# Designs tried in a protein design run: designed miniproteins, single chains, continued (4). Part 20

Each design is a single chain, and the fold is of that chain. pLDDT is the mean over its residues in the fold that is shown.

## One batch from the design tools (miniprotein)

Design m12665
Fold by ESMFold2-Fast:
Structure m12665 (fold): chain A 78 residues (1-78)
Amino acid sequence: MLLSDEEFEKVTKNIKNRDEILAKLTELFGEERARRILEAVGPVATDEQIFEALKKAKDFKDEEQFVLYTLFIYHYNQ
């Protein structure tokens, strides 16, 4: 289930290029999956980490693998 627009804004508040990233994810995975990805990674990932994951998006089978890769980048750089 998708979050409301207000809840989505709260969980993605740290993503400065949210609209650009959402548009690119929507092109790759569709609107619903794009929103789920940002809801999952938004609280912890930076714009830069998400853009790095986007460069490899073609190598992922679904949004779950994209989320796991973005979180892996986060964990590795801690």
Scores: mean pLDDT 73

Design m12666
Fold by ESMFold2-Fast:
Structure m12666 (fold): chain A 69 residues (1-69)
Amino acid sequence: GKEKAKEALQELVDKKGVLSYEEVAEILTRELGLSKENALTIARFVDKDGSGTLSLEEALEAVDLAESL
């Protein structure tokens, strides 16, 4: 669920500092039941500066968007 997704994202950020689209998409598919395609689309959408990586803030926005679908 949403809580487990947020915990997994925090743990990855604590280890790596940033998150890849693949890492965020994997968490969204596993914890929220999204397809990989939808999860990757959300990850790209929340990447505001187009860096190819997500901050914790952007990744948490992705979780909130996924819950709204």
Scores: mean pLDDT 80

Design m12667
Fold by ESMFold2-Fast:
Structure m12667 (fold): chain A 99 residues (1-99)
Amino acid sequence: VPYPSDEKVEEIRALLREAYPDKQELIDTIDRDLLLILQQYLLSGKVPWLEKYKNLNTEEEKKEFAYIYLTTPPSEISNFDEEIDKELAERLYELIMEQ
């Protein structure tokens, strides 16, 4: 997968700003390096530092993790217990994996 472009960062940030206008500070932390790290987790199916998501065995689990990773502060990911927006999760996963 090629390194995430600035254009892809802005596409993902725009989509998230539309869905979560109250999460601007979190969304503004999304950069090329963060997306590259997320791509590596999704491609390997492994998040070794996070017990709940240590093994991403299905495409559905990968989509859910991508959503959580982009919409939740790093310190709160292990405690994520909210409903997942399945449509947004799918769109985010597709955008990330296109690169």
Scores: mean pLDDT 78

Design m12668
Fold by ESMFold2-Fast:
Formats: structure tokens, C-alpha cells, sequence
Structure m12668 (fold): chain A 93 residues (1-93)
């Protein structure tokens, strides 16, 4: 993959997190703030430890179902097969 493809992928992940933040802004503004920080982290190539911390904050604020919804949306954005998406859903069920 080219450097441009890697950058495009990071922008795509950031867009997914920002879209989810917009959807949750009215019902759960604290979760929306964590999702905006996740979008920035994806955009800025943050280390795995920073992403893990933000995922834990999302679980604490909005529960594991909200993290599952994010991970499913990210997997779809990355073009993962439906079987892998179903595995993510099952893990958090």
C-alpha cells in the first residue's frame, strides 16, 4: 500500500468516529467528546495505548454496545468481510 492509501484509511476511520459523535451529541454528549478525541487520534496516527485508553473511556461512559457499534462501523469502513463484522458483534453480545 502507498503512503497515500495509509493516509486515506486514517481519514476514513476519523470520519467514522466523527459521524458517530454527531449522532450521539444530543443523547450522550460525553460519549460524543470521546469519539471526537478518537477521530483526532486516528487522524494523527496515535499509538495503540492511546486508542485503548479512549476505547475504555467510551465503555465507561456509554457501555460496551456503543464501542461495538463503533468497531462495526470501523470494520465496514475498512472493507472487512461480513463474517468478521459478525464476529465483532458476537463478541460484544
Amino acid sequence: SSAAEVERRRELLAEVAREMARRLEESNPEAAEVLRRLAEAFRNNAPAEELEKLFQELIEIAGPETLAELLVALARALGLPEAEIEAIRAYFA
Scores: mean pLDDT 83

Design m12669
Fold by ESMFold2-Fast:
Structure m12669 (fold): chain A 110 residues (1-110)
Amino acid sequence: SLIEKAIELLRKAQELVQEAAKGLLEVTEDPLRTIGLILRALGLIQSAIMELEKENPDLDRAIADIEAAIETLREMRRIAEENGASEETLRKIEEAIELLREAKELLESI
């Protein structure tokens, strides 16, 4: 189903955010802010997954959580770039954003 495909994309995005977190924390000048953004992004993605796993998911709520996660990851990418994070770290954040956008588009097509 489209919901199952969206969950798969969200789980892949979580993995990329966790991998990017390692590289980001190595270069950050503000570890508390950086940790806060990482936890916020991961929490929003997990919230969307949990909503989609319900028998009667609230798609609008899941989409809202995904949109908030995208905005959080865009801020993370900006900070990563400003602090000189590796191209690999920046690519992982961008790939996570793309996966979240794809998941959102699938849910909006239901």
Scores: mean pLDDT 91

Design m12670
Fold by ESMFold2-Fast:
Structure m12670 (fold): chain A 55 residues (1-55)
Amino acid sequence: SHGQRSSGGAAAWGALEAGASEEQARAAYDAGVKGTNSKEASELAGRAAREAIAA
């Protein structure tokens, strides 16, 4: 749906702004599409991407 695409996009951009790689941003997009809402999906995906970079 449009909402899912929007949620995925927000998650991907959040991850990139946090310094994630393009591959990590793509994973964040996929996670965001599965999220219930844009804010929640973006926060979760962004945190996961930042943790992956830190590891």
Scores: mean pLDDT 63

Design m12671
Fold by ESMFold2-Fast:
Structure m12671 (fold): chain A 124 residues (1-124)
Amino acid sequence: MAAVGIVGSDAERMIAEAIRAAREAGVDLDIYAARELPSGRTLLTRVRYDAASGEVTREERVLPDLEAARAAIREALAAAEGATRMFIEAHNASDEDIETAGGVLAHLMEAGSKELHELTLPER
C-alpha cells in the first residue's frame, strides 16, 4: 500500500501519474490532494486505487485554506506509517517533472520503502 500527499495547481496531473505508477507497481494507493480554488478556499480530493479490482474512487471536500489542507494531508500520511509514503508539491510543474515524480513513486513502491519521501517540483 502507498499513501501520497499532493499540493499545488498541478494536483490533478500528479494524481493521474500517481495512479499510473501504482498500476504499474501493482500496489494499492491512497491519495490526498489539495488545490486552491479561485475563492481562496482549498479543494481537498481523496483518491483511492485498488490494485486487485483496478477500481478508482474519488471524494472531495472544501477546506478554509491551504494550511488546513496541508494539516489534513500530513495527518493522513502519519496514519499511513509503515506504508510507502510520498509528499509532492506540484505548482506550475512541467510534464517532464510530473513524469519524473511518478517514476520516483513507482520505484519507491516496488522497493517497498517505508520512509516518507518529500519532493517539490520546480515551477515554470
Scores: mean pLDDT 87

Design m12672
Fold by ESMFold2-Fast:
Structure m12672 (fold): chain A 80 residues (1-80)
Amino acid sequence: SMEEIEELLEQAEEKIEEAEKKIEEGDLDSARKLLGEARTLTTEVLRRALALGDKETQKRAAELLQRIHELDQKVREKEA
């Protein structure tokens, strides 16, 4: 349902914000775990949006996946 999609999006955004905080704190292990959880939630949103033909939600999911990718790159650079 749309309500379930919005809940998944909110959870993904919360995980992304928590990951950003963990990166700032230098807790890269927690950041990586949170980004993995956010990716799982966002991928499920994308799957549901594709099944519904919901292009707006597909775009929102794609934008979150891009944010997750950028943060994952920051984690990898700091771990190296």
Scores: mean pLDDT 88

Design m12673
Fold by ESMFold2-Fast:
Structure m12673 (fold): chain A 70 residues (1-70)
Amino acid sequence: AEELFKQGKLDEAIEEAKKAGTPEAYRVAAQAYLLKGKYDEAIEFAEKAIELGGDNVTKALLNIAKKMKE
C-alpha cells in the first residue's frame, strides 16, 4: 500500500490517467489528487469521470473532495 502512495507513484498515476482519458482513469487521478491534498484538482477529475459515465462510487469521491475543501 505504501509503495503505491509514494509521491512519484501518485504523479505517475495522474499522468497515465490523463493519457487514458477513461472514466476509470479520471477516478484514479481524482483519488491521487485527494491523497496529495489537491482538493480542487480532485473535484475537477471526479466531475470529468462522472461526465464520461462515472457511477455512485465516483459521486461519493466527489462529495468527499468537496467536504475536504470546506
Scores: mean pLDDT 75

Design m12674
Fold by ESMFold2-Fast:
Structure m12674 (fold): chain A 78 residues (1-78)
Amino acid sequence: EEALERARAGVEFAKASPDPQVRESAIRGAAETIARLYEEQGKVDEAERLRQEVNDALAAGDFDTAVEIVEKALEELE
């Protein structure tokens, strides 16, 4: 529960930040928190896929896609 709230706070902080580097750091942090929750549930493949998809989106400069990926993972964990 606390980890999910931290991930949600990280997404909102990323969306509110005017600094692209801070935005990317915050969304990566949220994705890592969610990936760890997947691993704790035995969903190692989902954790690895989440990390890869977020990294790919950010490498492409697509912050909106990275946010969408993280938000979908948060919905799945609820």
Scores: mean pLDDT 82

Design m12675
Fold by ESMFold2-Fast:
Structure m12675 (fold): chain A 82 residues (1-82)
Amino acid sequence: SPEEIIKKTEEEMNKLIDELYKLVKTRGDEAIPEAEKLIDKIFELLKKSNEALKQLYPNVSIPTDEELEEAKKKALEHLKKL
């Protein structure tokens, strides 16, 4: 169900976000390749959650796939401190 997808993706995203925070704080720039992989996974889960949200609430305004890709790009650039 869409509700189960949202719940599971939120739980997985929270774990990955915690891992990302720990990784960047403890290893800094040495962790960038691993941090990029975590960001990729987080955004994949975000897209899945957004698709489920659209099924439950067709008229809700949520980010498009294109907007999520742009946000991901900005997150990766921010990670590299560009």
Scores: mean pLDDT 78

Design m12676
Fold by ESMFold2-Fast:
Structure m12676 (fold): chain A 80 residues (1-80)
Amino acid sequence: SKEELLAEARKHLENAKKYRELGEKLLEEGEKTGDREKVLKGIGYLLRAIGDGFKAALLAKKAGDEALAEEALKAAGGTG
């Protein structure tokens, strides 16, 4: 149903935002301190954010929620 698609889209969007925030934080900390492990972990979280963001966008599109799909694609991009 549309409601089930929207619920799953929101779950993936929440995960995308969480992983994006973690990835950006680790990248910033790693760059400031020269910590290569933090940089690599940050990249890993950003890749996860991309995956969850695209999944959320696909589900939102199927539900007919264009605004949610755009928000999800923005979260996938790892900025703002």
Scores: mean pLDDT 85

Design m12677
Fold by ESMFold2-Fast:
Structure m12677 (fold): chain A 61 residues (1-61)
Amino acid sequence: SLANSNALIEAIAALQEDDVLRLAPQQYDLAVGLLKMLAQHDPEKAAKAELLLQKLEALRQ
């Protein structure tokens, strides 16, 4: 679970701007939901998850 959480954060962080724009709505919603869930579990992961959430929301509004 923890290893999977780190892999998820790194996978999302590796997405380029055009990758984010090409996400299907369901994929985007899943990524946002998972990042929000991570933000609730670990203060260190929460900071990273919040930055990624801001990135995703800024690119897709």
Scores: mean pLDDT 74

Design m12678
Fold by ESMFold2-Fast:
Structure m12678 (fold): chain A 93 residues (1-93)
Amino acid sequence: AAAAEKERLLPDLLARAKEAAKLGNTLARAIASVPEERIPEALAKLERLFALLDELIAAGVPDEELHELLERIRRELEAGRLDAAVAIAEEAL
């Protein structure tokens, strides 16, 4: 069931979100607002987003640029635009 997959993946997503604490509450609300049928799709997009953020951190992006990117990503997530949030991270690489 999609709900069971959500429960399994949420702890890992929240653990990664601790390193981007300002996104944590936004991510929790974004997932909670998704219909059960679309939870796997939303979780896959969030996994992609976190993978891209890990690559940006590993690449040594300056703190100011990283802060601006995270703020842009947060705004898109609050608007329910997961694809736009992923695209911002992809363009930054």
Scores: mean pLDDT 67

Design m12679
Fold by ESMFold2-Fast:
Order: sequence, then C-alpha cells, then structure tokens
Structure m12679 (fold): chain A 81 residues (1-81)
Amino acid sequence: QRDSYIQNLINYAQQGRDLGMTDFGNHFLNLLNQNSNLSTQQVSDLYQRARQLVINRQRGLRLSRQVRRRRLQQQLDRLLS
C-alpha cells in the first residue's frame, strides 16, 4: 500500500536526520511534500533508497565505534603494562 511506503520513507528520513544526515532527511521529505501525485512504485523506490542509505550510515558509525573502542583498549593495555 502506498501509504505504508510513505510512512516508511518518513521514518527513514527521520532516522537519517538523527544520524546527522539532515540534508538527506530534508530532501526526501521535500520530495514527498512537493510531489503528492507520486505513484506507489515511485514512493517504493524512494523508500528503498532511503532505507539503504540509512543502513549504510548506521554500519559506518558502528564500525567507527568498534575502531575507537579497540584503540582505547590498546592505549589502556600500554598504560597497565
């Protein structure tokens, strides 16, 4: 259903904003607001793109946190050695 895809797209745009991708979130929300006549397929395609970008951003942030944790552990091990 088109409304479900719109809601999912809004949710991913909001998640993108929360992850620091404000321009990304604003872009997708503006597309929905300016193009209320978008087909179900067009909304589905936008939702899939937004979902993939949010997943890639979350993965990148998770990897960065793991690298920082390992570096801190190595520094701690050197201080306790």
Scores: mean pLDDT 74

Design m12680
Fold by ESMFold2-Fast:
Structure m12680 (fold): chain A 75 residues (1-75)
Amino acid sequence: MDKEKVEAHSQRAMEAKNLAEQEMERGEAIGLREAYDTMLERAKEAAKEGDGIMASNYLSQARRARERLEAAEAA
């Protein structure tokens, strides 16, 4: 049995695992960024409509998304 083939398979498995972790981190950061941008736009729309309560609620949601994004980027 080829010892070289077994070692190559182990190295490829480790590489695939690292790549999967990197893709998951990227997906989470993209999702948080999109949520932040969406909530910020909704807050601006509500402010233009004169709805200060809804604008404040969207701004709070945007702030939470930003805090989570900054935490994910710092990790």
Scores: mean pLDDT 71

Design m12681
Fold by ESMFold2-Fast:
Structure m12681 (fold): chain A 57 residues (1-57)
Amino acid sequence: GDEKARKLAEILGISVDEAKVIIETVQGKSREEAIELLKNLGATEEQARKAADLALE
Protein backbone atom coordinates (compact mmCIF):
# COMPACT_ATOMS: atom_id res chain seq x y z
CA GLY A 1 0.00 0.00 0.00
CA ASP A 2 0.87 3.69 -0.01
CA GLU A 3 2.19 3.53 3.57
CA LYS A 4 4.80 0.90 2.60
CA ALA A 5 5.95 3.10 -0.30
CA ARG A 6 6.32 6.11 2.04
CA LYS A 7 8.38 4.10 4.57
CA LEU A 8 10.56 2.63 1.81
CA ALA A 9 11.14 6.12 0.34
CA GLU A 10 12.30 7.35 3.78
CA ILE A 11 14.70 4.37 4.25
CA LEU A 12 16.29 4.82 0.80
CA GLY A 13 16.08 8.64 0.55
CA ILE A 14 14.04 8.51 -2.68
CA SER A 15 10.61 9.71 -3.86
CA VAL A 16 7.41 7.78 -3.06
CA ASP A 17 6.88 7.18 -6.81
CA GLU A 18 10.37 5.63 -7.09
CA ALA A 19 9.64 3.50 -4.00
CA LYS A 20 6.45 2.18 -5.68
CA VAL A 21 8.51 1.11 -8.73
CA ILE A 22 10.99 -0.71 -6.44
CA ILE A 23 8.15 -2.53 -4.61
CA GLU A 24 6.73 -3.66 -7.99
CA THR A 25 10.18 -4.70 -9.27
CA VAL A 26 11.07 -6.90 -6.26
CA GLN A 27 7.72 -8.76 -6.17
CA GLY A 28 8.37 -12.45 -6.81
CA LYS A 29 12.10 -12.14 -6.06
CA SER A 30 13.88 -13.82 -3.14
CA ARG A 31 15.02 -11.68 -0.20
CA GLU A 32 18.66 -12.07 -1.32
CA GLU A 33 17.84 -11.01 -4.93
CA ALA A 34 15.93 -7.97 -3.63
CA ILE A 35 18.85 -6.99 -1.35
CA GLU A 36 21.33 -7.30 -4.25
CA LEU A 37 19.10 -5.20 -6.54
CA LEU A 38 18.78 -2.47 -3.89
CA LYS A 39 22.55 -2.44 -3.27
CA ASN A 40 23.07 -2.05 -7.05
CA LEU A 41 20.82 1.04 -6.83
CA GLY A 42 23.18 2.56 -4.22
CA ALA A 43 21.63 1.40 -0.92
CA THR A 44 23.86 0.44 2.00
CA GLU A 45 23.63 -3.15 3.31
CA GLU A 46 21.47 -2.01 6.27
CA GLN A 47 19.14 0.05 4.02
CA ALA A 48 18.89 -2.80 1.47
CA ARG A 49 17.93 -5.37 4.14
CA LYS A 50 15.27 -3.12 5.72
CA ALA A 51 13.90 -2.04 2.33
CA ALA A 52 13.77 -5.62 0.97
CA ASP A 53 11.98 -6.92 4.09
CA LEU A 54 9.44 -4.08 3.92
CA ALA A 55 8.85 -4.36 0.13
CA LEU A 56 8.36 -8.16 0.27
CA GLU A 57 5.82 -8.04 3.14
Scores: mean pLDDT 82

Design m12682
Fold by ESMFold2-Fast:
Structure m12682 (fold): chain A 94 residues (1-94)
Amino acid sequence: AEEKIRKMVEEGNHITAAFLVVALLEKGIEIKEELLTELIKKFVEAYLEGSEEAAKLAGEMAEIEGIDAKKVEEIFKELIEARKKVEEKKKEKE
């Protein structure tokens, strides 16, 4: 599963990769921290830069049944929360 997500990120399908990561995390499947951090960083950078491509992609995906712009925002928030949980686990370890 992680290899599939990594390929999607490399192909520029950051939003689709984020959807998959959130779905896996909801099922209790842990994603390697390095991959999760990389995905969050790329998604955050695209969002903060106000990329026309990122906005266009989100719009095009929203036209697909079952996908909408609010879900993209929720995924963004869930990725940040997942990152925080991973960091907290490491701090509690030490």
Scores: mean pLDDT 58

Design m12683
Fold by ESMFold2-Fast:
Structure m12683 (fold): chain A 66 residues (1-66)
Amino acid sequence: SGRGAAAGAGAAALSSGASREAAREITVQYMKGGPEGGARAARRGALAGGASEEVADRSYQGALKA
């Protein structure tokens, strides 16, 4: 179910060291736009935190697999 997948994506982000706020945003965007929504939120969060575009792209790809 989409709700379970969204919760799983947020939990995975927390387990990987993301803040509660970042993990919640990933869950919310996943529920709104599916895996692509969650992936976009993960990429945006990485860039906002000062990561390079390459690192942000890896975050995007990782989130798509959740």
Scores: mean pLDDT 70

Design m12684
Fold by ESMFold2-Fast:
Structure m12684 (fold): chain A 62 residues (1-62)
Amino acid sequence: MMEELIKKIKEVLKEHPFDTSIRTRKFLSIAEELGVSSKQLTEAALKAMKELEEEGIKTTRL
């Protein structure tokens, strides 16, 4: 579950690296679809951002 959440969040971050409003709305939609809590969503988003930064992709923090 967490791995799928992180994967979907990474896809959104790649599509909207600097548009925090759009990506936050998409993150919430993904969280509802997967039945995860706001805490799990936050953890997954932070991990996804860290992984993308390690891959050389920079995004704006939430």
Scores: mean pLDDT 74

Design m12685
Fold by ESMFold2-Fast:
Structure m12685 (fold): chain A 95 residues (1-95)
Amino acid sequence: MTAQELYDALLEALRNAEEDTPRMAELRALHKELADTFSSWVEENNLSEVEVAREMGVPEELIRRALAGDEEAQREVAERVVLAIIERYLARQAA
């Protein structure tokens, strides 16, 4: 399973949030685990938003454009950071 596939599954689950199924409960628990893992990692490393994006492998040019107020670049940085968090979570589970 790729990070993109997991991200798409989580978004679909959140859109169908009114359905209380075992699958939905598992996806909500996974979403919480990802959020908690990210928060702990940021706190442990005392990172700024720019340092988080850089550590997550976001291209410097894209970070620079986002800091200059490019709204499209800001959305792209946010999406790439979320996908990188999911990839790190999956890598940790594989070990």
Scores: mean pLDDT 67

Design m12686
Fold by ESMFold2-Fast:
Structure m12686 (fold): chain A 97 residues (1-97)
Amino acid sequence: MKATDEQIAEVEADLKAFKERLLKIARENGLTDEQIDEINKLVDEASKKIIEGLRHGDMEKIIEGIKLLFKATDIINTDEAVSLAVALAIRIVGYFN
């Protein structure tokens, strides 16, 4: 089933909140500006793929986006960052009922 416009708006808000929290965790863990820039780029690319995938029911594109979220959390290498990505991924795939 394709995600509704309301569900897409909820995911866009969730992705924005995830990015803000992830960047805060990165800064608090002493990551370099270069590492923070890489995380920012990965999350932006992930968000684009996830939203495009949700708009036309492209599960492969959503999975590609989710993989990029986990790549961003791997740079931070904390259980908190991984837990945030897992929670977000579960919510995103839950829109495919």
Scores: mean pLDDT 83

Design m12687
Fold by ESMFold2-Fast:
Structure m12687 (fold): chain A 86 residues (1-86)
Amino acid sequence: DIQKKFEEAKKLMEEGKYEEALKIYRDLGTQKLPGDLLLEAMLNAAEAEYKINPKLGKVNYRSVAILAKNLGYPDLAKKAEELAKK
């Protein structure tokens, strides 16, 4: 079920339906997920938000970077930090 939600949101992103994709990724971010899947959902939510509102998306990327670092995912933290600088 969770994997199907990720695939649905990915298709919506590919179709430019960023608001719909964002809703699904945010829903995934509220569920009890392993840290890597939680961070993936949050990073993709930040990307969808960036497509809608770049300034807000950058704020969300910074939040993901901080969380990723705190959860022990330094490579994902660096990726999110780099995306926040664009």
Scores: mean pLDDT 86

Design m12688
Fold by ESMFold2-Fast:
Structure m12688 (fold): chain A 57 residues (1-57)
Amino acid sequence: SAKLERLRQEVTDYLKANPDISLEEAIDFSVEVARRLGLSEAVGRTIGVLEYYEIHK
């Protein structure tokens, strides 16, 4: 969905701009973005974890 793609993009951009943040901080950011987009906390948590590990491979 367009909202999910926006969440992924915004989280990825934030993680690239803030490479030293923790996994917990990445999840918290993703959850806040998800809430603004009208997505669930569970979706925010999942995307936060996935994008964090994608950047930190």
Scores: mean pLDDT 87

Design m12689
Fold by ESMFold2-Fast:
Structure m12689 (fold): chain A 62 residues (1-62)
Amino acid sequence: DTVARGIAKALSTLPLENVRRAAEQLVKAGLLDEVRKAADILESQGKTDQARALREVVEEAE
């Protein structure tokens, strides 16, 4: 998924605080599934802290 990969790439370079805020805005924009997929991509890349932050935002939105 091109959108999820783009999100993962953009968020992979941000501080964790900014990752959470960005993920919250993406979820509010209707991109919940894409944020979830981006978390899986980040985890597969070994960026476990960023992946965990995205998963937490997704869980809070559910």
Scores: mean pLDDT 81

Design m12690
Fold by ESMFold2-Fast:
Structure m12690 (fold): chain A 63 residues (1-63)
Amino acid sequence: MKLTEEQKEALERELVRRLLAGEITPEQAAELGRIVRKGDADALLEAARDHPALRAFIERLTS
């Protein structure tokens, strides 16, 4: 599934917020941000598999 421009923007904001909150590492934020920019929602869901709260956010946004 391909991410819309609005979904990419929302996801990038969420990644920054989680990074600043200490919920993800800078390395994780960089990796996930790269996938968000690529626009592949299925790849993003797989990459977030070990991050249940972030995965749930992605699923709600992309459903």
Scores: mean pLDDT 82

Design m12691
Fold by ESMFold2-Fast:
Structure m12691 (fold): chain A 73 residues (1-73)
Amino acid sequence: SMSKLEELVVRISNRYGVALDEETIKALGKVLDAANGDVDRVLSVLDELGAEAVRELKRNPEEVAARIIELLK
């Protein structure tokens, strides 16, 4: 069975047509922890930020992850 982090990675990759590197996946793990494992909530925040946020997440994973975590509060 797929982990919640693997589910989030697959759904982001399919939705935005991007391949995520290990550093980005690690940053998404912190986001998912802040969301208490709620993949749909994380995806909702990414959708609000738009497709450009996913591109920026790949370039600056720690900074973008911190911004998403603030929006989850």
Scores: mean pLDDT 83

Design m12692
Fold by ESMFold2-Fast:
Structure m12692 (fold): chain A 82 residues (1-82)
Amino acid sequence: VVGKVASQQAKDTAGNSFTEISVRLANNDDLVTVYINADGSTEAIYVASDSTEAEAAAFSVAGDTITVTVNGQAVSFAKPAL
């Protein structure tokens, strides 16, 4: 249901660590990116394949599964490095 999932650890300009998880959706090449901060706060965005505009995405996290809702479609994937 989803394409390749990639993750990396990164630091912002203040030195705070966060995990960036990116997935290309297999059916439409939309890019979903989830940011997980060291304190557990989470943000999700998506960029449609025909757009340069990033939109906030609805998401939920249950254990090691991340579910993002894009245009009424639920897309689930495992956290990388599990």
Scores: mean pLDDT 67

Design m12693
Fold by ESMFold2-Fast:
Formats: sequence, structure tokens, C-alpha cells
Structure m12693 (fold): chain A 70 residues (1-70)
Amino acid sequence: SELLEELKYFAENVKKIAEEEGLTKEDLQKALQVVDGSIAMAKADPSTPEETIKLLEEVKKKIQELLAEL
């Protein structure tokens, strides 16, 4: 799935994407809230693949790790 490949790329490249888009600490905090909402929506939809949920949780973890370094 193209969507799964894109989510995997985001999970693997969160820091690079943040640097390329010039995201601030405040932007990353807002992104974290958006990702939390996406995880909740994905879990509420039984048609969502488990891998999609895992990748979203990985993106969340990477954003949290990056925020801890700032």
C-alpha cells in the first residue's frame, strides 16, 4: 500500500522531515496532538490495518524523542 510506505518513510525520517520543513518545538507539539487524534481514529475504525496503527505509534514515539532533545 502506498499509504503504508509513506507512513513507514515518515516514521523512519521524522527528524529529517522536521528539519526540511523548519518545524519548531511548538509545531512538533501540535503535530503530536494531530498524531494522537489519528491513532484514536485509526483504532476506532476496524478496517484500519494493524500495521498502520503501529506506524502511527512509531511516528508519535519519534516526535516525542525529538522533543526531548530540544
Scores: mean pLDDT 80

Design m12694
Fold by ESMFold2-Fast:
Structure m12694 (fold): chain A 82 residues (1-82)
Amino acid sequence: ATPADKFREAIDLLWLGKDEEKAIELIQEALGVSRETAKEILDAIKNGDVEKLRKFLEEARKAGYDPAVIEELELIIDFIER
């Protein structure tokens, strides 16, 4: 699976309210972040914290994250805002 595939699977698990531990692991693998950062991202998505997600997105762009993963993050932010 690609990093973008892992990110999508983590978000699906979050929306279904299933297997929080696996969702955290998938975000860590997709983004190459610590467990603490992965949990913060999932909590921000769960709580609709668009401001926090946008700050993370800008940091991820500056850090040179995979463009496909950046696109998935943008899509989630757009979905939350509608």
Scores: mean pLDDT 80

Design m12695
Fold by ESMFold2-Fast:
Structure m12695 (fold): chain A 98 residues (1-98)
Amino acid sequence: MLKKVLEAGLELVELLKSKDVEKILKEIEEIAKKMAKEGVPEEEVARRLGEYVAKLFEKELEEEELILVGKAAALIAGALKAGRSLEEIEERLKELLE
């Protein structure tokens, strides 16, 4: 499971390099906050984040892939919020996959 999330994270980092990262981070945080307030389970939050990312990059993903991408998006958003750059996140993800 973790390896697939890290691989999805690397792909997402590459896509984010050409986008307004600050705007995307804010939208991810708002989705996560709203879902937490509604008492939605973590797996359902991941699925909703995956749907947001799939729509943003115009990708067609199966339900399991949506959850995986959503978990990757949450991981990257958390690292960005902690002050990490996309380059630092990419390096760390590569290290964890080796």
Scores: mean pLDDT 78

Design m12696
Fold by ESMFold2-Fast:
Structure m12696 (fold): chain A 66 residues (1-66)
Amino acid sequence: APTTFTGTATHDVEMTEPEPLLIKKGETVTITFIDDENAVVTASSGKSTIVPRVVAELILKYSLEG
């Protein structure tokens, strides 16, 4: 089953790759780890992007509080 984490952005996060996603400070963000290599980052707007797992782990560790 996918593992899902939800947190609040502590600062603005701009992702340019693989697809542009702008997350603003105070926005709710959901990260779903779908496999060993990939995760899905979903903003409160409902927009989502697939990122490498390591990128999602960095966002979870340094950019979100939950």
Scores: mean pLDDT 76

Design m12697
Fold by ESMFold2-Fast:
Structure m12697 (fold): chain A 79 residues (1-79)
Amino acid sequence: MLQHAAQVAANVARQAILDGKSPEEAAELAKQYLEDEYGVDVEDLKLELSADSLTVTVTVRDPETGELLTATATVALPG
């Protein structure tokens, strides 16, 4: 589940960057998408841009164990 959510977040952030949004705006849009569509409480979402790729790291807290769960996904940018 979380790995799939990270992949979705990376695609949302990628589209936002292609639409001319800042990395901060792209990260916020990806976070909102995960919260709205997947119903997850995102503890942290980090976005890293390279010359030809975008990496998203999503952190959520497991409500049962209190443990932080992380997943990372990378997508290519046209450039």
Scores: mean pLDDT 80

Design m12698
Fold by ESMFold2-Fast:
Structure m12698 (fold): chain A 89 residues (1-89)
Amino acid sequence: SKLIEEARKNIVETAKKAGMSKEQIEELEKVAEEEAKRVLEAVKKGDGLAAASEAFGRIIETVAELGTKEQTEAVRKTAGEQLEKFKKA
């Protein structure tokens, strides 16, 4: 899905701009890829919005474990904006 790939790119870009390290970004990209696969499978079953909400929650949790509070808030804001696009799809 174009929305899933766009969300993944925007989250990673936000994390990079917020100053997360290369190693932190690599870990975030792994989690984002796993969550993107779950959302894609859920979309096929009609549960895409619920799966997207859970995926964004897991991504925010991952940033909170790896990075600073400021980095986490930046990613949370971007994730919220991406989730609104899923609600309108």
Scores: mean pLDDT 84

Design m12699
Fold by ESMFold2-Fast:
Structure m12699 (fold): chain A 79 residues (1-79)
Amino acid sequence: SGKEVLDLFKKEMEKRFEDDDRPIVQQLLDRIKESDSILQAVIEVADTVTKLLKEGREDLAREISQRFVESLMKALEES
């Protein structure tokens, strides 16, 4: 379910980003949580990744993308 994907993604992001990147990650998670929709989560992640790439922050963009894809794949395996 969408909730399982979001819960896994949130857990991985909170564990990984306890540093200066936390405000960006937290803002993303807050936007995703408001809708509780997997489609909205995809849109919010894509928007955040696009902005980070434009700013030259490829490392953070890659990490967010990888964690989100891992969460999606794991939830789909349980469906």
Scores: mean pLDDT 73

